# Designs tried in a protein design run: designed miniproteins, single chains, continued (5). Part 26

Each design is a single chain, and the fold is of that chain. pLDDT is the mean over its residues in the fold that is shown.

## One batch from the design tools (miniprotein)

Design m16922
Fold by ESMFold2-Fast:
Structure m16922 (fold): chain A 95 residues (1-95)
Amino acid sequence: SLDDIVSDTITRLRSMMPQMSPTSQQIVNDFIDSMRNIVNMTRQGQISTQQGSSVVQYMISDTSGRIGRTADPDTASRVMSILDDSRQRIQDFQS
């Protein structure tokens, strides 16, 4: 489900946060808060699961770009790998 994908993504990102710069931690925290908000809106029926999935995919792309510009290469690679995995899982879920 979208909830499971989001929950797994948050857990994986949070495990990496102690290794990140304060700037990268802020970017990741903003992303986590946004994902949680979108999932809650979907649960409450304010948006459809399809709309929520589309917004999450957009946020993944935006956050990947921000991390790629601000983080060191090792941190960027690991975070972007988690985000790419989540994006793939959402695309497969929508199929």
Scores: mean pLDDT 85

Design m16924
Fold by ESMFold2-Fast:
Structure m16924 (fold): chain A 63 residues (1-63)
Amino acid sequence: NADLAAGQAAFNAGNYEEAIKHYRRAIEKDPNNAAAWFGLALALEKQGKTEEADVYRKKAFAL
């Protein structure tokens, strides 16, 4: 998935806002993509949005 790969690349570069954008696109294309939900949660956690990150992490585990 190109959006998942782009999200991971942005995350590794420290561009968490860009990573979130790409992970959200990956989820739009495949809502069952657990890796995209985990990536979104990690990027949000890096921004200090811990409670929001926990919601998306639980979503990933439910898949």
Scores: mean pLDDT 84

Design m16925
Fold by ESMFold2-Fast:
Structure m16925 (fold): chain A 69 residues (1-69)
Amino acid sequence: AIELLEKAIEALEKGDVEAAKKYLEEALKSPNALARTAAKEALRMIEEGVSIEEVIKALRNALEALKKE
């Protein structure tokens, strides 16, 4: 879960939105509810045309919460 969200952030920072979507789709299969929620929200934001910077911020906030568990 954490690794998939980190890879999604890295892909977004490189401008590879398609790779980021694949990592987020894989994160939706995570047993961790917070990771699934973060991935679902990020995919929704991307589809709605929210700025990539805001998507990265949301994913980084989710990663911080996951790392504290």
Scores: mean pLDDT 82

Design m16926
Fold by ESMFold2-Fast:
Structure m16926 (fold): chain A 109 residues (1-109)
Amino acid sequence: IAEAQTAALEAGRRIAGLVTLPEAVREEIQVVVARGAARATEAALAGDLEAMRRAAREAAERVTELIIAAGRREAPERADEVAELARRWGEALAELIVAEAEAQARAAA
């Protein structure tokens, strides 16, 4: 958890330094993360670890896609660097969603 949190914060700060994400994109990212986290937690509570991992991965992939697309529009000269940071952030996000879902399932047991 701590390593994934540190990686997510670092990648997020670097992305913010390269491109200003439109408010609509930031809001969509928030919705995608919230839905992914809810689905992962529901799957973890049901004991379906495959569904938990799939929910986390799908949320992370969608967030990565949104940031890459925004980077190409808002900072095309930095698009490759934004894409690399977005992929790293997505990986950290998937780990955080899984860790939180597992923690909630343990607390509910």
Scores: mean pLDDT 80

Design m16927
Fold by ESMFold2-Fast:
Structure m16927 (fold): chain A 98 residues (1-98)
Amino acid sequence: MEEEKVEGIIDGIRGVPFSYLKENYSPEAIEAAIYGSIARALLEIMVVTGMPDEKIEEFIEKTVEDIAEKFNLSPEQKERILEEFRRVYEELKAARAA
C-alpha cells in the first residue's frame, strides 16, 4: 500500500500514460500518480519557457516536500522521489538542448 503510492508518484514523474497504470492500483496510488504527472507537466513547461535553474530546483524541492507531506512518506521514500525528479529534469534539459 505505502510502496504503491511511491511507485504511482514515480510513474507520474516519468510520464507513464494513465492508460498504462496498473488496473489494481488503489485510489490513493492513482491520486499519487496524478500528482506526479502534474509535477512533470509543470516541470516541462518551466524547461520549455527557459526558467532559470535556481527556480526549477526550488520548484522540484518544494514539490517533493509537498507530495511527501500529503502522502505521509518516509524520508527514504521522499529522497527516492527527489532523485527521480532530478533525473527527469536532466533528461528534459538534454532533449531541449538537442
Scores: mean pLDDT 80

Design m16928
Fold by ESMFold2-Fast:
Structure m16928 (fold): chain A 55 residues (1-55)
Amino acid sequence: SPPLSPEQARAALAKAKEIAKTDPHLARHLLEELLRSTTDPEIRAEIEAELAKLA
């Protein structure tokens, strides 16, 4: 899949954070997929931090 723009990646990250409040397992899978589709290093670091909270 083509990489996401930084704006799209941040929107997807916000959605995954919201999902994590009710379904942390689904949020983990969404964050892992988002990490594969994101190239921006700052956004990748934020995704990895959110994944660490769900570990």
Scores: mean pLDDT 83

Design m16929
Fold by ESMFold2-Fast:
Structure m16929 (fold): chain A 88 residues (1-88)
Amino acid sequence: SAEKKKALELIKKAVELVEKAGREAQRLEAEGRKREALELLIEALKEAKKLLEEAAKTAENDPELKEKAEELIKQAEEAIKYLEEQLK
């Protein structure tokens, strides 16, 4: 369905956003800019979470796809919490 295609595109966009931020964070860490790397990853994960929440809503009538989006949201939330602790 169109809804399934939209949900998959949102999930793909969220994953690509985190992967791109991960590569930039690696560069920042190599330059000794660890705090900036952590802040970049946190912001990317927060944006990815928003995309995944939209994907879960879009996949309301697709239980398998909704469950996948919800699991990715949980993983993003756990990652954000871990990285925010590293900033303290």
Scores: mean pLDDT 90

Design m16930
Fold by ESMFold2-Fast:
Structure m16930 (fold): chain A 76 residues (1-76)
Amino acid sequence: SLRKKALVLEVAGDILYSAGDYEEAGELYEEAGRLYEEAGDLEEAARAYRKAAEAYREAGDEERARELEARAEELE
């Protein structure tokens, strides 16, 4: 299912984030957010996008971080 695939990607992102691989973690969180959004799980999607924003900010990608914060906000 899309939701299960999203969860696996989110967990993989958590592992990479804890390892300091912030850019890769952000990419996985962003993809998880897309899959949650496609599944209609908007609360989980917003959470994943906020995690992606934090990861991109740690990586120094302020523009990508702001885009994902805005996307999360749109989802309520």
Scores: mean pLDDT 89

Design m16931
Fold by ESMFold2-Fast:
Structure m16931 (fold): chain A 68 residues (1-68)
Amino acid sequence: SVEEADLSAPVVAATETIDGVTRDVAPDEGFDDPAAASATLTLTLADGSRVTFHYENGVFTSVSYTPA
């Protein structure tokens, strides 16, 4: 199951993009502006895998996983 895929691997980097502005964030903090019309959060794991979370108007819409 996708939920069993490497979520236990340490997060080594996290970035958010809010209304086209990208910055580094703490992986457990989320967004500076959760009410933004469009936002993504990308976590980079120690094995090189990436998890991207998509939000619209502060609501979670989808997640994607990119293996190393």
Scores: mean pLDDT 67

Design m16932
Fold by ESMFold2-Fast:
Structure m16932 (fold): chain A 75 residues (1-75)
Amino acid sequence: MEEARRLAEEARRALEEGRLDEATRHAREALRLDPRNEEALRVLEEVARALEAEGRTIDAGIVFIEVGVARAIAA
């Protein structure tokens, strides 16, 4: 839990700094350790929207699918 929380916080910081690839990596690692980490899921949702805005449509689609699957499993 502590490591997942730290990674989710690092993902949020990376997102705030516009480092989308780093934010994605940290958020994915947080979810690997804690599949129900809501902050990591929120970061990935925001990253997906930012990737889409940058024209990285395929990357955005992959992240959106990952979030959907994670939320379904966590339910």
Scores: mean pLDDT 82

Design m16933
Fold by ESMFold2-Fast:
Structure m16933 (fold): chain A 62 residues (1-62)
Amino acid sequence: GEEEALARNRAGAAALTDEQLERIFSEVKEFELSRGYSEKEAEELAKKAVEGAKRGGGSFFK
């Protein structure tokens, strides 16, 4: 619901928790693996996505 979206937006805007960062890492890694990237490449892309989320404060999109 909207409350869940608001909670996610607040976490992203203020600070991402370690649990949220781990979730972003896992989701991006699985997504890139499904696209045919190697495990090493997928992990590197997932790390970049986590760094981007920390800097962007609300989105893990590139």
Scores: mean pLDDT 67

Design m16934
Fold by ESMFold2-Fast:
Structure m16934 (fold): chain A 97 residues (1-97)
Amino acid sequence: LSEEEKKAEAEAAAEAARENARKALEAARAGDLRSAAVHLAAAGILAAAASFLDEKLGLLTRAEVFEALAEVYELEGDEEAARRARELAERLREEAE
């Protein structure tokens, strides 16, 4: 792939990951934790694809997915898992700097 093609593909994967994370949060807020889990899994795979193509964008995208995962854990009442997910998101953001 050319550098332009890699960038475009990474950006597309990152946007798809964010969209799936958003859908996961919508599902979780509606009480549909199964759909939330499916969308979070898709977001994670897409964020990993972005990381393969663009490391910095991938780290930032994975951080956003972990933030969404943390909010889903809070909605489930698992505050410890939510806290750990946010700590992971923060570390990923620091690594991207």
Scores: mean pLDDT 87

Design m16935
Fold by ESMFold2-Fast:
Structure m16935 (fold): chain A 62 residues (1-62)
Amino acid sequence: SSMAAEQAERYEKLGDAYKKLKDYRNAAESYHRAAEFYEAAGDLDKAKEMQKKAEEMRKLAE
């Protein structure tokens, strides 16, 4: 749905903002939420990209 795509973009941007602030825990969570919304929107390539970013951020948060 268009709402799912819009939410995905918002969470992706939020993840990017947290990453810039080096807040890797919130960046990981935001990218994870973006992945769920991209999957709901049917954008599986973007969902996979966001999952990878979430995993990278989670490792930096450790």
Scores: mean pLDDT 89

Design m16936
Fold by ESMFold2-Fast:
Structure m16936 (fold): chain A 65 residues (1-65)
Amino acid sequence: MYYAVVRTSKPVDPAVALEAGAKAVLPIDDTTYVVTSETKEELDAAVRAIQAADPSAEVLKRGEV
């Protein structure tokens, strides 16, 4: 399983990442989310979907679980 920690400038609807292939989206706070996916490709798609909703969104950390 792959994960990314994404920080946004405004709240983003988790459905945006889930529709792009994320397995789960877990809010740490109002603008920080842990996104998980089974494949790296699905994670990359989910992160891009979040960045499309908020172009200022940044990836703080990425890895495998």
Scores: mean pLDDT 84

Design m16937
Fold by ESMFold2-Fast:
Structure m16937 (fold): chain A 87 residues (1-87)
Amino acid sequence: SKREEEARRHFLLGARAYQEGDYEKAVEHFEKAIELRPTASNYRFLGEAYFKLGDYEKAIEYYQKALELDPSNELAQRNLKKAKEKL
């Protein structure tokens, strides 16, 4: 659907911004992707962007949301542990 295409577009723009080190822009795009499609993957990427910004409390929040949707997500579990170690 057009909504899924828009969500995918925002995800790709966020991933590109993340790769370029523009973590603020990555957050903006991942937030829009989540508004359109709240998936475990999108929450995990938003958490990773906040982690890079040093906002460990928000990183923890979004990793927990990813695990609520997919409790078996090993990468989200590892990232959550790492973020908690920063506090």
Scores: mean pLDDT 90

Design m16938
Fold by ESMFold2-Fast:
Structure m16938 (fold): chain A 67 residues (1-67)
Amino acid sequence: ARLSEEELEAEIAEALALMVLGVIRATNPDASDAEIVAALREEAARAEAAGDDALAAALRRLAEEIE
């Protein structure tokens, strides 16, 4: 099995995005799916502003899966 640098970066970004989702859900147990999606989009915007396009993409993908 071979992972390219890009594939490894994408897998790390996906794992980090899932951790962010887990933290949002754990800290906001009464939040609606719409509120969780909004929080994920805010985190994606912060990641993009920091130059982490892979994390931003993974966070947006999770938001779309919930919406």
Scores: mean pLDDT 81

Design m16939
Fold by ESMFold2-Fast:
Structure m16939 (fold): chain A 62 residues (1-62)
Amino acid sequence: AQYVAIATEDYEASAPEILSLKEGDDIIVTEKVDNSAYIATLVATGKQGKVLGIFVKVVKEL
């Protein structure tokens, strides 16, 4: 299942596989990797990558 999530704080990624986030960014989670990480698409840019679960809140299942 896919989920809508929102970034809860700004995060600047140091690794190319990890998405940088701005607080309030809309995120579509496409895959759960483990309990702390998701594969997701940043809606504003269309960029796909890994997001850390501690920086996002899931708000709706699609």
Scores: mean pLDDT 78

Design m16940
Fold by ESMFold2-Fast:
Structure m16940 (fold): chain A 77 residues (1-77)
Amino acid sequence: MAEAEAYYEQGLKALEEGRYEEALEHFRKAADILEQEGRLDEAADVYRAAAIYLALAGHEEEARELLKRADALRSQL
């Protein structure tokens, strides 16, 4: 199994269990690996997902920064 995929699935499981902070950590690790692999569109999608979950946890400013990162990655495509 690809490392990025494993972290993404761990993030989804943490989200399902209501552990937003752990989900965010896993999503960030998945996105970092995808960026290193040059899969920038997938990394951007992971950052956008993390931003949504961070906003749900009440951290709107941090969510905005992740969204900016996702947009920057998309601009490189």
Scores: mean pLDDT 77

Design m16941
Fold by ESMFold2-Fast:
Structure m16941 (fold): chain A 71 residues (1-71)
Amino acid sequence: MEEEARKVKEETIAEGRRALDQAPDELKEGVIVAAAKKTRDKLLELGYSETEADLIAGEVARELLAYHRAQ
């Protein structure tokens, strides 16, 4: 269970980083929001609670925001 959530998080962060590298500045916020939503939706599909899905989606958003700010 935790391993599946971690895999979803890691895969979505990797995809989000690639999308951020390709996106123009005006779309980068939308990329972060979309990645967080995708993480949440996937975890809910896998049977995680809303609280767990929201927590991990928030971590994805935070990691991608930190990556964006580092550029």
Scores: mean pLDDT 82

Design m16942
Fold by ESMFold2-Fast:
Structure m16942 (fold): chain A 118 residues (1-118)
Amino acid sequence: MLTEEEALRELARLVAEYGHKIDEAIDNKDFEKVKEVLKEAISRLQEIRERTDNPEIKELVDLMIRALQAILNEDFEAVDRIIAELEKRVADPSLPPELQAVLEGVIGIARRVKEYLK
């Protein structure tokens, strides 16, 4: 099982890594690569979720997975609803700064991919 600190570090690294891969795929206009990278990101998020014992981190990872899955399904109404939910979590002053940065990163990825696909 990951500690809370280890889970947050893995999430931060994941968001940075997959954010860069998504930006590269968008710049190359490679829609199939965008989908591939999103599927890989979802798989990695599921692994972190299974390896953490923190229910708050599990809940937020579930929201991240739902956002990326909605993008893969091109369900932009669901994407907008989930982004709004993530933004409410980011606005919570009790949220750890590391987790706030992770959520902001996921919101950024979701918005960039949605803009590319529109």
Scores: mean pLDDT 84

Design m16943
Fold by ESMFold2-Fast:
Structure m16943 (fold): chain A 70 residues (1-70)
Amino acid sequence: AEELLKRAEELARKAAKAFVEGDFEKAEEYEKELRRIIEELIKQGHEEAALEALRIALEEGKKAYEEVKK
């Protein structure tokens, strides 16, 4: 569970970085992989870890959005 959460955190940061750099294709690929990991955590009953991964993804997404606006 913890290993999947760490991977989700890494993918969220990579997706955000790719988005800020204008590499939308890489950002989309990282987002797809992140989504698969979150779905796997939910299926395994690790709801708290899945919610934490989603929270991190939202935070990184907000940071990326603010950075590209300015």
Scores: mean pLDDT 79

Design m16944
Fold by ESMFold2-Fast:
Structure m16944 (fold): chain A 58 residues (1-58)
Amino acid sequence: MSGDPLLEEALRLDAEAALYYMQAEIAKRMGDEKAAAEYRAKADAAAAEAARLRAEAA
């Protein structure tokens, strides 16, 4: 089934998004607004791609 590879990639992207969200929060608390914005953008992109792959796998 081709669903497994898409779901596995989605899980990996969800993990990447979670790490980027965590780094964005750390940067924000440190007062690094530029780094926080960059990490949030990367997290949002990874989360959106994961959601797209989950929809494709279903």
Scores: mean pLDDT 83

Design m16945
Fold by ESMFold2-Fast:
Structure m16945 (fold): chain A 74 residues (1-74)
Amino acid sequence: SAALEALRAGLRAAGLQLIDSLRARGVSPEAIREAVEAFIRWELAEAEKAYPEHAAELRRLGEELLAEMDRVIA
């Protein structure tokens, strides 16, 4: 759905900005990974409250997004 695609794009942008911000502060890759994982998991939990009918799609979106973020951090 358009709403899920907008959510994916927004979370990707926010996640990348978080990575850049933490890197600029000299945070370790391991700590950046933990922070990004916590951020994505929290945002998806909030999204499930707003879109409970999309729970399965949100979980898949989260898995894909976390894999993408992990590659950027590495």
Scores: mean pLDDT 87

Design m16946
Fold by ESMFold2-Fast:
Structure m16946 (fold): chain A 89 residues (1-89)
Amino acid sequence: AEEEIEKLKEKIKKLEEEIKKLEEEKEKLEKELEELRKKLKEAPDDLEEIAKLIGEILNIIGDIIELEKKIKELKKEIEKLKEKIEKLK
């Protein structure tokens, strides 16, 4: 029982470290998104430049959504591991 609990705690720690890295990556992308939105608001004269900025914004939004999905999945895995620990106590 004790050895199984320690193994589950170690798995949780690794998942928490992975979540932290993904949250840091998401924060960087959110900052890039804010900067691109500011550039778009400054009204570039060229429709091609506007289209390019919109494309970049949409790509970053897509990347943020995928990171949010991964973070949610890892958080659910941690919850399941915590439930297993409680059942072993």
Scores: mean pLDDT 85

Design m16947
Fold by ESMFold2-Fast:
Structure m16947 (fold): chain A 88 residues (1-88)
Amino acid sequence: SSMEKQLEEEINEALIRMMIGIERAINPDKPLTEEQLQEIAKRFARTRPELFETEEGIEKVARWISEAAGLDVVEAVKAALEEAKAEL
């Protein structure tokens, strides 16, 4: 159902925000780098491998990470996720 899909997306977005928040909390005086966001994306892929079976899923996760980080890293994160998909 649309409600179940929305809830699943909200949970995944919340998990991504939590992972990024933890990285920020470790080094609050340093801005997050593209490399750190790519590593967060790869960790998320290991937690939710089903989202990376499709290009749509990869694009969605890359957008969520970019939005949560407040940085335009969609293409870099997509590249990292495509590499992670090849390893899964």
Scores: mean pLDDT 81

Design m16948
Fold by ESMFold2-Fast:
Structure m16948 (fold): chain A 66 residues (1-66)
Amino acid sequence: SKEELLEEIKRALVEKGFSEEQAESAVEALRKAGLSEEQLRETLRAVKEAKSPEEAQDAVVRGLAS
């Protein structure tokens, strides 16, 4: 489901160096952007593959731009 994907994205962002509040804000932005489950899965994969907090942030920005 979309909610399960958003929760996994939040956890992945925190693991990559986001604060809990920053991760929550990013997830809320993704939710409001109306992304499909496929777009959310792609965003989650990109966040998990990120090597730095900056790359994880770029993955979220790319998701919001799609």
Scores: mean pLDDT 84

Design m16949
Fold by ESMFold2-Fast:
Structure m16949 (fold): chain A 78 residues (1-78)
Amino acid sequence: MQKVLELVNAKNLEGLVKLVNENPENEELAFYANALAIVNKDKVTFVSFSSLTMKHFLRLVELSKLSPEEALAVLKAE
């Protein structure tokens, strides 16, 4: 978890994607990678969709309604 928060704080999507690829069964890592892609609003292919639950998808939709700054603050608080 500490490593995930460090990557989110740095807005380091590439580092977080690498961590997801090393831990493909970890639903929380997949969630944070997809959430950070939404925050960055880049043309980034989302990763590990198969690891996401309905709860994660609903949370990503909620984050997409926020400004990038607000969404990042929410991710840091989780």
Scores: mean pLDDT 68

Design m16950
Fold by ESMFold2-Fast:
Structure m16950 (fold): chain A 65 residues (1-65)
Amino acid sequence: AVDDLIAQAQQEVDALRAANAPGVAMLEQQLQDARDAQAAGDAAAAATAAQGVIDGANAIKANAA
């Protein structure tokens, strides 16, 4: 569900923010785009944006290794 993806994306962003990871500001913007799409009723755009945040967070974690 889109709500679950957005919730997961929020948790990933919160964890990276707590770790002072680089690139968090871009993920925060993408997360806001996901919430805006959800509020507009565009579930496909919201899911795509939320998944992008999750993928971006995973890439940051992998690069920081």
Scores: mean pLDDT 83

Design m16951
Fold by ESMFold2-Fast:
Structure m16951 (fold): chain A 73 residues (1-73)
Amino acid sequence: HMAELEAQRDAADRELVKLNPEAARVRIDYFEELLKKAEEGYKKNPLATPEDKEVIERQKRDLERRRAILDEA
C-alpha cells in the first residue's frame, strides 16, 4: 500500500503542475524552505538523535522526488 500511496501522490503532483504550474512551484519552494530550516535546526541541536537524522533524510528524499516532477514539466 505504501508504493500505491506514493504513486497517487506523484500523480497528484503531476496533475497540479499541468493545471497550475505557479501553485506547484510555490508549494515546492515552501517545502524546500521548511527542509532547510529543519536541517539547520538539526545541526544546531546538541540533543539531536540518529532518529532525527533519519526523519530529515526521508523528508529530503521525498522533496527531491517532488522537485523532479516539477522540473520534468
Scores: mean pLDDT 78

Design m16952
Fold by ESMFold2-Fast:
Structure m16952 (fold): chain A 106 residues (1-106)
Amino acid sequence: EVPEAVAPPGATIAEIRAAPSLEEARRLAKSAIRAARALTVGFIETLLALGRISEEEARELLAEVERLEREALERIENAEKEELPGIVLEFHAGMGAIMVRAAELA
């Protein structure tokens, strides 16, 4: 089994897996999505504030964050409990890719 993935400051993958109900698992998964989004948005806004990326570049990156968040939240609402960790991990990978692109632009 893969090591536990942590969404700072949101819910961990282990907490999502251990949740006693689908409703609680979805709540924890949404918390993890929101936490990862907040960190990614904060990073993009910091680069913009430092003049390291343009307003246009920041807008494009933020639009991609919003698209992935919308898709992840829609998937969570329609997913079984067992699918939720995978959705969160895929979203974390997407946020990581956006942060790498932002850093390469800076």
Scores: mean pLDDT 84

Design m16955
Fold by ESMFold2-Fast:
Structure m16955 (fold): chain A 77 residues (1-77)
Amino acid sequence: TVAALKAQAEAAFAEMVAVLREKGWLTDEHVAQLRADLAALFQRLDAGDVAEFEAFVRQLQRDAATLREELAKEKAE
């Protein structure tokens, strides 16, 4: 459902923000931009642009996972 896709996007965004904060790369400007991009994508999803939205969420999940692995490797050293 559209609601389930929005929930997945919110979860992916929260994880990206969390990992960027832990790495010290997070700025208020970057958070504001990501929120604006999500809001625009939610509007497009409501208009039926499901494939673009799913691709964005999956890419965000992959990027966050990669950064999380990188952070874990840094902590192990």
Scores: mean pLDDT 77

Design m16956
Fold by ESMFold2-Fast:
Structure m16956 (fold): chain A 68 residues (1-68)
Amino acid sequence: SELHDLLEELIGLLAEALAAGDAETAAQLQALLREMVDIIHDPSLSEEEKLKRVRELLAEARRLVAAA
């Protein structure tokens, strides 16, 4: 599923930050991962709304990694 693929991509970014010893970026990515998991498990949100919100979180994660 696209939600699963987006979740795996964020987990990959977190794993890379941890491997690099970038504790600050890793902590920020962990916070975004928690938000993404909360969105995916929110029964009040449609699949379309979940996809929109998790794409926005992944875009933020990519910005954080690019800035590090």
Scores: mean pLDDT 87

